Designed miniproteins, single chains, continued (4). Designs and how they scored, part 9

Each design is a single chain, and the fold is of that chain. pLDDT is the mean over its residues in the fold that is shown.

## One batch from the design tools (miniprotein)

Design m12279
Fold by ESMFold2-Fast:
Structure m12279 (fold): chain A 62 residues (1-62)
Amino acid sequence: SAAGQAEMIAAARQTEEGRRGIALMQQGLELLKSEDKETILRGIGLALRGIGAAAQAYFLGR
């Protein structure tokens, strides 16, 4: 059914997007350990992007 397909897509999207968000956040946090200013700025961007993606995946699943 269309409802069943939508539910499965939502669950898959939550799992995949949530995990990717967490992975991006962790990658960003690792870059923050660098002494290179450009790498630190990239790390901040990735961390914020990861947090946003994880939060969005969480709220979409509720």
Scores: mean pLDDT 72

Design m12280
Fold by ESMFold2-Fast:
Structure m12280 (fold): chain A 67 residues (1-67)
Amino acid sequence: LLERALALLEQFAKYEPETGNRAIRAIREHPELVVAAVALHELLKVPGPPELKEQMRALLRELLDAA
């Protein structure tokens, strides 16, 4: 799950480098499911590609169920 979160955030960083890289850093410093869930939740408020946002919502649900 953390690896999938990092992969989606890396793709998001192509569109929003500052916000995406900040989220990646947070997860790398604190590799916890709750940290990844918070990062994805915050990024869903930022404009981005619809397909990425859909994948982020799906992963957020999986993270919340796994925590």
Scores: mean pLDDT 79

Design m12281
Fold by ESMFold2-Fast:
Structure m12281 (fold): chain A 78 residues (1-78)
Amino acid sequence: MLEELKKKLEELFKKATEAEKEGKYSEASKLRIEASQLVGEFIKKNPEYREEVTKHYIELEKKRDKEVLEYKKEEEEA
């Protein structure tokens, strides 16, 4: 179901962001790969939701990038 996918993606991206902030890049990469695979599988079975799912995924990627960049900037300015 679409809502279950969105919730799972948000959880995976939150964990990936936290792992990356902790320097656990391998774990963060694995979580992001899992999220990407879930999106691909869902869209393949439900092509009518491609735009909505892709938009949600892009928003999560942007949020992750922003949080990671802000975290690194704070460490450099400390």
Scores: mean pLDDT 79

Design m12282
Fold by ESMFold2-Fast:
Structure m12282 (fold): chain A 65 residues (1-65)
Amino acid sequence: EKLMEKALEIAREASKRTGVGILVTEVLGQITFTVLDLDREKARKAAEEVRKLLEKEGIKAEVAE
């Protein structure tokens, strides 16, 4: 399964760029990225980087706070 490997790479890249911790989980074929930071601005930027990287890969994503 290549999707999880790609998701982990995206999470590592976004985390490296923003300094924010990102948790990746997979349940029943759905991959969720959870952004872990008490600074809302940093969390928002990290979520945006994840979305941007997913869009480049052609992966459909929805963002929820």
Scores: mean pLDDT 73

Design m12283
Fold by ESMFold2-Fast:
Structure m12283 (fold): chain A 98 residues (1-98)
Amino acid sequence: SKEEILKLLEEIEALLRQAALASTDWLIRLMLTVNASEVYLIKKMIEKGKLSNEELIKNLNILKGRLVDIRERSTNPETVALIDEVLALIDEIIKLLK
């Protein structure tokens, strides 16, 4: 449902902001914060009925690729664990959209 997808996106945004705060690397913090802000914008577009399921899946797959790269660059175990939680939630949303 739309409500379930919005709730999962809200959880993703919160976890990305938490991952940024846990990171001691300024570039990793910046990258995670930018991605959290993009999730916020995706939520707003869905709330307004302005984003299709196909466009959402495409944007989520792009986000997954960026987060895998950030994860590989991250040395902080807490940041890595939070990114892993986000990746699992993205897969849950994609499954709901099929």
Scores: mean pLDDT 90

Design m12284
Fold by ESMFold2-Fast:
Structure m12284 (fold): chain A 81 residues (1-81)
Amino acid sequence: SEELRRLEEEFRERVRKFFETAEGLKIMEEASEGLVLMAEAVKKLSPEEAKPEAEKTKEKAEKKKEEFKKEYEKKKKEEEE
């Protein structure tokens, strides 16, 4: 129903706003570290022909972790001052 859709949109908006805070961004950084570890495990278990793709997945996860870390550090400074 439209009412359920509105509640879902309101919930998504609250979650989105939370992940714009320093606390939320810190959680995303920590979650991204988990993704890096998972990608590394997948690479180790991959056949040689699939290792280049697994390496790209790991690199993407590492890049996302670094992006969330930078966003967290920026927001932390903005929220403290």
Scores: mean pLDDT 78

Design m12285
Fold by ESMFold2-Fast:
Parts: structure tokens; sequence; C-alpha cells
Structure m12285 (fold): chain A 75 residues (1-75)
């Protein structure tokens, strides 16, 4: 089972990848977290990912932020 601590660690690693320009690795980590959170119906993990994505896009209306928000509301 994925803990919130593991989610935080994966998101911090993804942040470092974005800062290093390693977008593929960052997106892969985020996708893995989202997939695990959906399987576990873990709204807290999805909300953490939503806030993380919002931080890097700077736009609450971005397609990725909207997608995550809809998933959180659905679960």
Amino acid sequence: HMTLEEVNEKLEKARKYFEEGKYYEAIKLITDVVDEAIRQKNKEALEKVRKFVEEFTGDENSGRVKYLKELIDYL
C-alpha cells in the first residue's frame, strides 16, 4: 500500500526532475502515483498530486489540473 510519505517522496523526486529538465522521468513518476492512488481510491494522494501539478503549471485551468480535480470528485 502506498503511504502519504511515499507520495511526498515521489513528488519531491519529480520536482527535482522538472528542475533538471527531465520532463519524461517527472511525468512518469506522477503517472505512477496517480495510477496507484486510483487503484486505492486515495483522494488525499490525488489532491497532493493536483497541488503539485498546479504549482508547476501555474494555472488551475490546465488540462492536467482539471483532470485530477475531476478524479478526486469522482472518487
Scores: mean pLDDT 78

Design m12286
Fold by ESMFold2-Fast:
Structure m12286 (fold): chain A 118 residues (1-118)
Amino acid sequence: SEKEEQFQKYVDEGREHFNKGLEAFEKKDYETAIEHYEKAIEHFEKALELEPEDEDARLQLAVAYLNLGKAYFELKDYEKAIEAYKKAIELLKESGSELGKRILEEAEKNLKEAEKAL
């Protein structure tokens, strides 16, 4: 019960920060978007420490890294964008879900774009 409540708390807090990151990104406030995506990542990582096999939490963590990479790309910090995209790819390599495969394809495409921008 406590473990399930703590897991859900981390997922909810991660999602809240992820949504704040998206809002900042839409306003082109990429530095604020990065701060919120990093907080989302911290919360999703804590959730996965409690439930390592949770596919939804893993997908949310991968999407947070993908969006962190996009924000760094907009700031022309291509090295940090590459690092974030590689983290998203690493998380999704073993994903059997259709959604996971689509996120993986987007992360791989964005990685190639960032590497060409160096």
Scores: mean pLDDT 92

Design m12287
Fold by ESMFold2-Fast:
Structure m12287 (fold): chain A 84 residues (1-84)
Amino acid sequence: MADEYFEKAVEAAKEGKVEEAIRYARKGFEELLREGASPDEIRRRTIELVSKINDALKDNPDLAHELNVEIGRLTAEVLRRIRE
């Protein structure tokens, strides 16, 4: 389920739909939280998502940078909701 949302986030990113990409990324992280994901798993999944977005947007570095900043903010928010 989380993987499906992250896939949709990458597809939205390819179309330049920043808000939709972040919305799907948030849904993916919310599913990971419901599954009891550890901070390490959240960090690993963030790295995987960022890598896929950077690969998808290799010809659009400015858009990739904007999405990386927003995903970083989302990940920091999600990690603050987890304790140990």
Scores: mean pLDDT 84

Design m12288
Fold by ESMFold2-Fast:
Structure m12288 (fold): chain A 73 residues (1-73)
Amino acid sequence: SHMEELRRRIRREADAGLGAILGSSGKIEAESTSPEVGRQEAERLREFGRRYPEAREETERGVREIEEIIKEM
């Protein structure tokens, strides 16, 4: 399901870091503006939760995971 794919993506980002998941462009961005990139990804998840109310709790957890990763960078 789409939610299972989103959950796997969130976990992958948490495990590998945002830069690795975003590819070569993401790695360059993460070196200089990692918090900004993380905020953009969190905003995408919040928008997904707005569109799919049943997924709101999962997207909110994903946003918190990304925010924690940003703080550790």
Scores: mean pLDDT 57

Design m12289
Fold by ESMFold2-Fast:
Structure m12289 (fold): chain A 97 residues (1-97)
Amino acid sequence: MEAERRRRELAELVEEYRALAAEADALLAAGAPLEELEERVFRWMAERLGLSEAEIEEAREDEERLRNAPAGTPVELSAALQRLYALLRELYEYELE
């Protein structure tokens, strides 16, 4: 069923993610800023989800609001940011299987 197709898609994404992680580790060892590597991973996930530039901008604004919000302040996440977090969770769950 649908689960087998999703698992194949996740296997391909995990391979891409591992390649990005290896590249990120090499760049960190060379002294690259962590923030630039985080942006690269964020951009890759956004591209895999087919997010528009407007949705990417909205997700970045939500991340900034979360970072700057006082502890316990409720912050509503955009659909774009929720989709990015859902993808990260799926990749993580796949690796734990």
Scores: mean pLDDT 69

Design m12290
Fold by ESMFold2-Fast:
Structure m12290 (fold): chain A 76 residues (1-76)
Amino acid sequence: HHMEELAERKRRAEIKGLIYEIVTLKAKLQGLPLEEVRKMLEEAEKFLSQPLTDEQIENLKAEYKKLREEYKKLRG
């Protein structure tokens, strides 16, 4: 029980980092204003207040990969 709770906390921290990187990449690629970025981060914190499914995590990883590849294309 306790170990599962710690694993879920770590998983959520990793996902929070992933979401923040996604928001940062979107801001750089699309020139998002600070207010939009802050709104996205607030929504992410609300979303992370509940358990995430494996499908939701895989979707976030896929989005990050696509944004990272788009960013690389623009830089090199």
Scores: mean pLDDT 74

Design m12291
Fold by ESMFold2-Fast:
Structure m12291 (fold): chain A 90 residues (1-90)
Amino acid sequence: SDEDVLETIRRIAEGLLELAKRGYLPQEAGDLAERILEILDDESLSTEEKVEAILEELRRAAERYPELEPLTEMIRLVIEKKMVVNLAPL
């Protein structure tokens, strides 16, 4: 479901923010992760509006910071459900 996709994106964004805070990723990746988390935490937005807002942030980040393109593409593929993330327990 879209709610499951948003939960996966939240976990990705939280991980990226942690890595950026530790200096393993550039500040721009941390800034992107913070914007995604702000969108996810916006209770005024529907699930559909959150998806659209995140896709727009990914587009802007990739255009502004080409080095982030592989990262933004990965998140976009998760949103489009082209990447199957197996979260099933073993």
Scores: mean pLDDT 80

Design m12292
Fold by ESMFold2-Fast:
Structure m12292 (fold): chain A 62 residues (1-62)
Amino acid sequence: AAAARDLLRSLGFSDRTIDGLIAAAHLSREALRLQVRIAARDEGLTLSEAEIERVVDLLSGL
């Protein structure tokens, strides 16, 4: 859990959004990818496809 929070914080996500993404970790990889894209857009963050996949891999491992 700490590693997931640290990565998401380093990418610029707010603590509120991080809590939401961790709570959504039970979703499929496809649904998590969509949630990460939406969260990044809502927070004005530009993530590469590699960064999105890294986040999805980390969350799916929870």
Scores: mean pLDDT 82

Design m12293
Fold by ESMFold2-Fast:
Structure m12293 (fold): chain A 74 residues (1-74)
Amino acid sequence: SLAERLAVADALIAKARERMEARRDSLDPKEAVEEVRRTTLALAEELLALGVLSEEEYELIKAQIEKSMKKIEA
């Protein structure tokens, strides 16, 4: 059901946040930025695979992630 897919998506987001928080103090700023990029892209790919995102929505999210990451990077 849609509710089950959304629950899985919420769980994946929670796991990604937990992993980032646990390793935050262990990374230099450049490594932290790169880990955020990788984690966020991987999450978007999982949501696409679950059918929560359409291919068009995935491409828009991917572009937005890259745009946001460039604002953080020097």
Scores: mean pLDDT 70

Design m12294
Fold by ESMFold2-Fast:
Structure m12294 (fold): chain A 64 residues (1-64)
Amino acid sequence: SMAQLQQQLDQVLAFLKEIADKDVEEAEHAVEKIRKQAAANSDLRDQYLALADRVEAHIAALKA
């Protein structure tokens, strides 16, 4: 279901934020991969883009 997918994406977001706190470059690579997956999968594009945007917002806060 979409609710289960969103829960999984929220868990991935938490994990990527933890990675970003330790290694920003690794998290930036993960965001690039997620954006490529969004381009390849139109059905989940918006969910993947939202995940990528939220990780990038966290990275931006860390760089400030």
Scores: mean pLDDT 84

Design m12295
Fold by ESMFold2-Fast:
Order: sequence, then structure tokens, then C-alpha cells
Structure m12295 (fold): chain A 85 residues (1-85)
Amino acid sequence: MKPSIQERLDMVNEIKEELEKEAKEEAKKKGIDLSTKEGQQQYMSILLKIGDERLSKTTDPYERDALGEALDILLGELFGKIASL
């Protein structure tokens, strides 16, 4: 069943939070300094790998769409941070 606009936004935000949590945990485990431009670039690579793995396991088309949007938002935020460093 097609989700409502609000349900889709909630799904995007939930996936975004989950991806950020997993990526930050991996970055911390690897000792990446997120205050540096180089650290933010390494974090972006981790986020892409986690996103790709989750996408490979996701079969629902609405979840795949929400996952893609969550990744686009997170990558956009990271590009902004890198540009400001």
C-alpha cells in the first residue's frame, strides 16, 4: 500500500537516523576525526557502503525510495560540512 506523505517523511527520517547511527559507530571504531575535511570524506565513504548494503537487502519499493532519499539528504549535509572546513 502506498504510504501517505507524512508516513513517507517519517520513514525517510527513521532510515536517516539509522544510517547516521551505524556510520558514526563505524567511524568511531576506526578512529576517524569528524572535525577534519579528511575525516568527513572517510565518513562519507562509510555511509555509502552502509547504504549500499542496506539497499541490497531491501526489496520493498517504497523502502528503497525512502532509503535513496535519506542517503541523498545525508550526502548533501556532508558535502556542505566538507565545503565549510
Scores: mean pLDDT 82

Design m12296
Fold by ESMFold2-Fast:
Structure m12296 (fold): chain A 95 residues (1-95)
Amino acid sequence: DPELIEYLKRLIEKYRPEVTDEELEAFKNSERYKQLKALFDKLLEDPEVLRGWLEEMEKRYEKYKDSPNPKVKEQAREDAIALVYLAEYALEKLG
């Protein structure tokens, strides 16, 4: 799907600079990743559902990334890390 591949590339270009390599490695070793692994595998089977999930994560991050509440801001950063990880993983598998 050329449109999905271009969408994934745009997400990576925009958000990859906002997360560190250490945050991505920590995510891969987290309980959150273990819980999301089955979901990520299922998302890769359906390009429309994958895109919808990524769009919702991006909207949530953009809405809350500058929150004055530290807990909300931290949660938004966790969403950005998961977004970048899944976008890179999806591009590797589907591109």
Scores: mean pLDDT 84

Design m12297
Fold by ESMFold2-Fast:
Structure m12297 (fold): chain A 74 residues (1-74)
Amino acid sequence: MKQLSLEEMKAAAIKFLETLKDDRAWPAGLRFLAREAERAGYPDLAAFLRELAEQVEAGKISREELLERIAAYE
């Protein structure tokens, strides 16, 4: 698998999550993306994605806010 840049990882994460029409799949999807980010050398992004997964499971964040937070990540 090609190693992605941070911006490519963010774009791929957003696109992947948008293909998940069931919000109940999003925590598992975010954890999958976190592992891919960690393998690509972005451990801070991986930690951020895992935190978002916990917030989704707790009902503390909406789909729209989640995607906006990923897009705004630096």
Scores: mean pLDDT 77

Design m12298
Fold by ESMFold2-Fast:
Structure m12298 (fold): chain A 61 residues (1-61)
Amino acid sequence: DDQIAAILAAPSPEDKAALVFEIQYARGRPDEALTLGRAVRAAAEAGDEDALLAYIRQAAA
């Protein structure tokens, strides 16, 4: 919940993607860090709230 809230509160698509990348990389998941970071950025840039939240939840799990 705290990680999801922090990512949602990040002011830009780039900042959201960077937090997702950091979380996954710290967990030893570099491929997921790259893939989910890109997905979060794309969803945030598109304004797709459902996709954005789904990717953030996947990254925080």
Scores: mean pLDDT 81

Design m12299
Fold by ESMFold2-Fast:
Structure m12299 (fold): chain A 68 residues (1-68)
Amino acid sequence: MRAEAAKIQEELRKLQDQLSEIALQAFKARREGDEEKYAKLMEEMRKLQEEINKLSQKLQELHAQIAA
């Protein structure tokens, strides 16, 4: 239980760090008027957010089992 939660937490942290980095790149691309690059970065962020949401749900389920 705790080892699985720790692994998911570590993966979430890595994905959140990647999301933040891509967000900065997306804002820079938008400022430069590179709509194609901005769109591709936004799609990458969407994919990362989807993965984060799935792992977050798994982590919540593990925490609920521990709290019960």
Scores: mean pLDDT 80

Design m12300
Fold by ESMFold2-Fast:
Structure m12300 (fold): chain A 89 residues (1-89)
Amino acid sequence: DLEKAIKKVFEKKKLTEFSSVEDLKKKMFESLEEIKERLREVAPDDERTKESIKDLEDVINEKNPSHPIMVALNEMAEAIEKEVKEELE
């Protein structure tokens, strides 16, 4: 779920200060790797799980830069930076 990914990014940003999209992308790729490993543990023989793992692998290896996750990541990065900047007084 993208919402859970957004929350995880928000939590990591609050715990580890960073202000660049590049850092956010690196943290997101780490999260995608974690999700991939957890999917393998929970349902290794599920066809949908294997397909999801392959899709995540393509995103991590940057084979699909136009993937919705990558587009959403860029939009989230801009929104997060704006929200953080607006909270700073």
Scores: mean pLDDT 64

Design m12301
Fold by ESMFold2-Fast:
Structure m12301 (fold): chain A 79 residues (1-79)
Amino acid sequence: GDVERARELMERAEELVREGVRALGEGDIEKAKELGRKGIEAGREGEELARGKDEELALRAGVAAGLGGIVLGVANLMS
């Protein structure tokens, strides 16, 4: 159900953030921007689906979305 999908989205957001950090380290700014945006989207959707059903999962998804925002922000500063 929603909690299972939220976990999948949270895991995807965490993976996208890791890839975004790697892209930043490699100087691939456009890839980092794309990965940051995707991480925000996946994390926010996961947070919304988990909200009121699994508070720890919702928080973890929200943190992943926030980290995606940091990746995007750093990439924008490097542009």
Scores: mean pLDDT 90

Design m12302
Fold by ESMFold2-Fast:
Structure m12302 (fold): chain A 76 residues (1-76)
Amino acid sequence: SLSEASRRMQELVLERVKELEEKGIKLEDLSEEEQEELWLEIVEEVLGVAPEELREYIRNGDSEAGRALLAAALAA
């Protein structure tokens, strides 16, 4: 389900943040573009959807499910 996928993405976001902290990098130190790439990689890992397809969903605004997943991941 989307809710389960959203929870899994949030877990991976926290895991990636921990990895960055171990390297001495804060999430805030990443550019907006780098933060977007990080979450697109996480969504690809959870859903198997290529980053390019997710960018098209965001750009065109025609996929409510894609926008909801993006919003949930960014709210973490």
Scores: mean pLDDT 66

Design m12303
Fold by ESMFold2-Fast:
Structure m12303 (fold): chain A 60 residues (1-60)
Amino acid sequence: SAVQRRVLLAEARKLGLSEADLRRLATLPLTDEVIAAEARRFGLSPEAVRRLLLAARRYL
């Protein structure tokens, strides 16, 4: 929904991720290696990256 998309974009922005970053995450395979690499890139926990990736796939 539009509301869920806006909430996701706002929360990602607080964590330093743009809409383009979220769209890219949505295309990546859900593997531990990919999650760990993206976590390092953004300075986030692997759990946070997994949540953002799944949310991006659902709402973007």
Scores: mean pLDDT 85

Design m12304
Fold by ESMFold2-Fast:
Structure m12304 (fold): chain A 59 residues (1-59)
Amino acid sequence: AEPVTRNAMSVKEAKEKLIELAAAGDENAKRALGGILGLDSAALGSPMDAEELIARVKE
């Protein structure tokens, strides 16, 4: 809730835009969201859809 730099706001906006693109079916956006969330450990053995990635980001 405190704007320390422009880059901090850009990161939040980029994340939100990636969520929107992934929801629209952009495969590159889904891949980028997976990387941002660091799900390599959490996603052990299960395929994950865009809806799951979005749910993880929101909660």
Scores: mean pLDDT 58

Design m12305
Fold by ESMFold2-Fast:
Structure m12305 (fold): chain A 92 residues (1-92)
Amino acid sequence: MGFPIPKDPLTALFMARMIEKLLKEKELSPADQVLAYARLALYYHQAGDTEKAVEAFKKARELYEKHKDLLSPAERAIVERVFEELKEVAGL
């Protein structure tokens, strides 16, 4: 189980930009920040922006290691699935 990812790279890029705007303009809980950065990493990867995907992935991992106890088991499973999919790109 993981985040739904648009197959079209341009749609993925649009969604990534929307999440960046959300992260800048809204106060998100630590759990929501983990989920947002994990989703951002997947969307940038789908868009072909490997550099931005790795940056978002590293932030998601840092926040997850600090705040994983604030996430539900289902949310942790989603985030861990993202980490599994992107670990090769991020050098995990």
Scores: mean pLDDT 79

Design m12306
Fold by ESMFold2-Fast:
Structure m12306 (fold): chain A 93 residues (1-93)
Amino acid sequence: SMEEIEKLAELLMNIAHDNAGVPKEEVEKGAYELAKIIVEEKVDLGKFWSAYNLMFTILQYVEKLSPKEAALKLFTEGTPEYEKLKEFIKSLS
């Protein structure tokens, strides 16, 4: 439902803010679209978080990005990282 999508998008924005210091407004659109995919395709949230955390860790420790840069890439539509995350979570339905 729309309410489930909005609540999940808010949770995703809060986690980008809490874990990486990203302003919520900068990730709102990307978080909303990820939330829509997760709710509509009935993706397991635990599997989503495993995928997100793995990619977030790789971007920081392998690609040497700051937490803020890593989170922005994962929550910004059109980045290669965002598109890879979308494909990964769709495979988890």
Scores: mean pLDDT 84

Design m12307
Fold by ESMFold2-Fast:
Structure m12307 (fold): chain A 112 residues (1-112)
Amino acid sequence: KIDEIVERIVELIEEMRKKLKPKEFAAAMAEILEELAKVAEKLGMPQEIIDILLEIAKRLKEIAKDVEISEEGQKLVKEIKELLEQLETKEAFELLLSKLTGKPLEDIRKVL
């Protein structure tokens, strides 16, 4: 089920937040958001959403300047990216954004 993929992505991001220091987590999240932007483009999401994801990723890279992602962090990022590539529908993408932002699906759909 699509819900299971989204749920696993959220669980891995939470694990990453617990295991990585704040700046290293920012570096890892920047890579995840860049991959999420590529998935958004493939799914035909509005350019505004793609631009927002890339802007957040850029700001996170600035915060994480000169920080290397650990081997454990790199493994988590790779697994998350592989799961993101399995998102095949706009509905799955919207659900993931809802869970990551804490905003209800209706609010996400108003922007999309």
Scores: mean pLDDT 83

Design m12308
Fold by ESMFold2-Fast:
Structure m12308 (fold): chain A 68 residues (1-68)
Amino acid sequence: MMTPEQKIQRTIDVTKRVVDDLKERYPDISTEELKEIAIDVVNTVSKHLGLSEEQKKEVIKKILEYID
């Protein structure tokens, strides 16, 4: 079974790949649109992996820092 740290890292890695793909395909995409899509991805993956609200908050913080 995945550890809590592995679940957090998997969610970060998946979301970063989506962000990078969107930036490559849509160079003119706004930072605000990227953040909205990234948060939706985090919510979906977090639900699938069973992350807590606190763990989800940590992932969102790291993803928003990555986009900025």
Scores: mean pLDDT 82

Design m12309
Fold by ESMFold2-Fast:
Structure m12309 (fold): chain A 82 residues (1-82)
Amino acid sequence: SQQYFDQGMQLYQQGRYQQSQQYFQQAIRLDPNFGSAYFWLGVVLYQQGRYDDARQYFQTAIRLYPNSGTAAAARQRLRQMD
């Protein structure tokens, strides 16, 4: 799961959002509690204009580990989306 997440992050940094999405989805499939993967999937979906899907993934990242740095980042993203 971590390997798929790391590859997804590399693709995201290269602006390869569709491929990055696939890798984050695979990380979640292998580890459904991978909070950071839900957050970054939300980020990549937002970049693709899929705002409602992005919101759902940010909310999932918050629910999994509400006191984590990932949850804090997800809350900030949701506030920016109004």
Scores: mean pLDDT 88

Design m12310
Fold by ESMFold2-Fast:
Formats: C-alpha cells, sequence, structure tokens
Structure m12310 (fold): chain A 81 residues (1-81)
C-alpha cells in the first residue's frame, strides 16, 4: 500500500515547512536544555518524519483538505516546541 500520487504531492509541498519548523525547534532545544538538548532535538527531527507519513496516510484516508489541515496544525506545534 504505497501512498497515492496526490498524497505524496501534498507531503512534498509541506515538507520544506515541516523540516524548517522541526530544525528550528531542534536548535532551540539544543541551546535551552544543555546536556538534554540533543535528545529532545533528535525527537523533534523524528517528529518531522512522522508528520510527513501521517499527512500521506490522512490524505489517502480522509482526503487532501483534512491532510493539509493536519499538516498545518503539526507545523504550528513544532514552531511552539
Amino acid sequence: KPPSAEARALAEELRPEIFEAAEEAARRLEEELGEKGPVYATAMRLEAVATLLDIELTADREGLEAARAYGRERIAELREA
């Protein structure tokens, strides 16, 4: 069960924003948490990958608009980390 072409296209559209948000969150956590920073930073980067997979799954299951809304919500959450 590979993702549909539309699901993959949406994930690729949102990929730059998701990874930008995750990398910025990772950098803040590395700076703010000292010795614990790298662990939480790694978690933020893994969250970016999981978010892309969830966008693809949501698009195929619930449609492109639901997936876009989910992606936007996750980007906002990553920016607040």
Scores: mean pLDDT 79

Design m12311
Fold by ESMFold2-Fast:
Structure m12311 (fold): chain A 92 residues (1-92)
Amino acid sequence: APEVTISPASLTVREGEDAVLTCTASKVADRIRWFKDGKLLTNPRFQVFVNGNTSTLVINGAKLSDSGVYTCIAETEEGVSEASATLTVVPA
């Protein structure tokens, strides 16, 4: 399976600020997906960009409810790997 990392592994932002998490796989993945607390991210406020072996999650105007565990899953022909990061949103 590919090696997968999320940077930063722990991020604290204030409510209303943008939060950015970057998922990097050791090789170009066939698919990269983002999950929050085990649920697939589909809300358009959560922007996902994929460039080669890197996927960037941008959360525009973070809300207190955006706090949680974010998981990046990379799928390749060699298998599936995941990494998790924690986002904490604090009141402004």
Scores: mean pLDDT 82

Design m12312
Fold by ESMFold2-Fast:
Order: C-alpha cells, then structure tokens, then sequence
Structure m12312 (fold): chain A 85 residues (1-85)
C-alpha cells in the first residue's frame, strides 16, 4: 500500500516537472490523495499570455503507473505509463 502511494506521487511529481519544463510559470494550486492511492493536483499555466488551469492525475493499476495531464474540459495534454517492478 505505501509503495503504491509512493509510486503514484512520484508519477505526479514527474508530470509536474514536465509541465514546468514546457510552460514556464506553472504553479501548484492544490493536491488531493484518494483512498484508492490515486493522487490529483490542480496547477495554473500561462499559455499565449493567458492563465489556464490544468489537472494532473497519477494512479497505479495492476502494477502499472498511469499519469495524465488534462485541461478542465478533459483535453489530454500529457500521458505517462510505466510498468512497476
């Protein structure tokens, strides 16, 4: 259980780092952890001079780490998939 939570958080941190690399000025707004081990974060980015809000989600399913970044209208921007040992 702790390992699953650790991997999900590591995935979230990796997605956040990728967003910061692509969109300077990315700011963390909130982080929520769910009983399932899923973690979710809301961030703000600046795109073409306009401030946008994005959602980052990371979770582990059947030994695989899944992560995604999407806008609040569910447009997917980034994806992460990694098989755990």
Amino acid sequence: MEEVRRQARAGLDALFAELRARFPGTKLVSVREFPSGRVMARVEVIVDGERKRLVLVAEVRDGTLYGRVHSEDETELLRLERQLP
Scores: mean pLDDT 76

Design m12313
Fold by ESMFold2-Fast:
Structure m12313 (fold): chain A 98 residues (1-98)
Amino acid sequence: MEELEKVAEEEGTSVESTAIIATGDALDVIRGTRSLTERDAKRIIAARPSSDFLLDIIDSLARRRDIRSLQTLLELAREAGSDPAVIRRIEEAIRRLS
């Protein structure tokens, strides 16, 4: 919630709106309807999703060979202090695709 509050303040919106947008962005990425932007990644990470949900996003991006989105997610996950297993999974996906 604290991370969502910071993102909401930066975007000039409510915490509730930021959480809804983050959920929508994550679902769109998993469905493959769009690429992950830095803004999307920041909102998703700030929403503090489960590690399993983050792994679903990572696997979706890896299947699409979207190395740029994986790199963006990796940088933001490291900055946010995300689960080391999630960080490792992103690094492995990038290595496999590179």
Scores: mean pLDDT 71

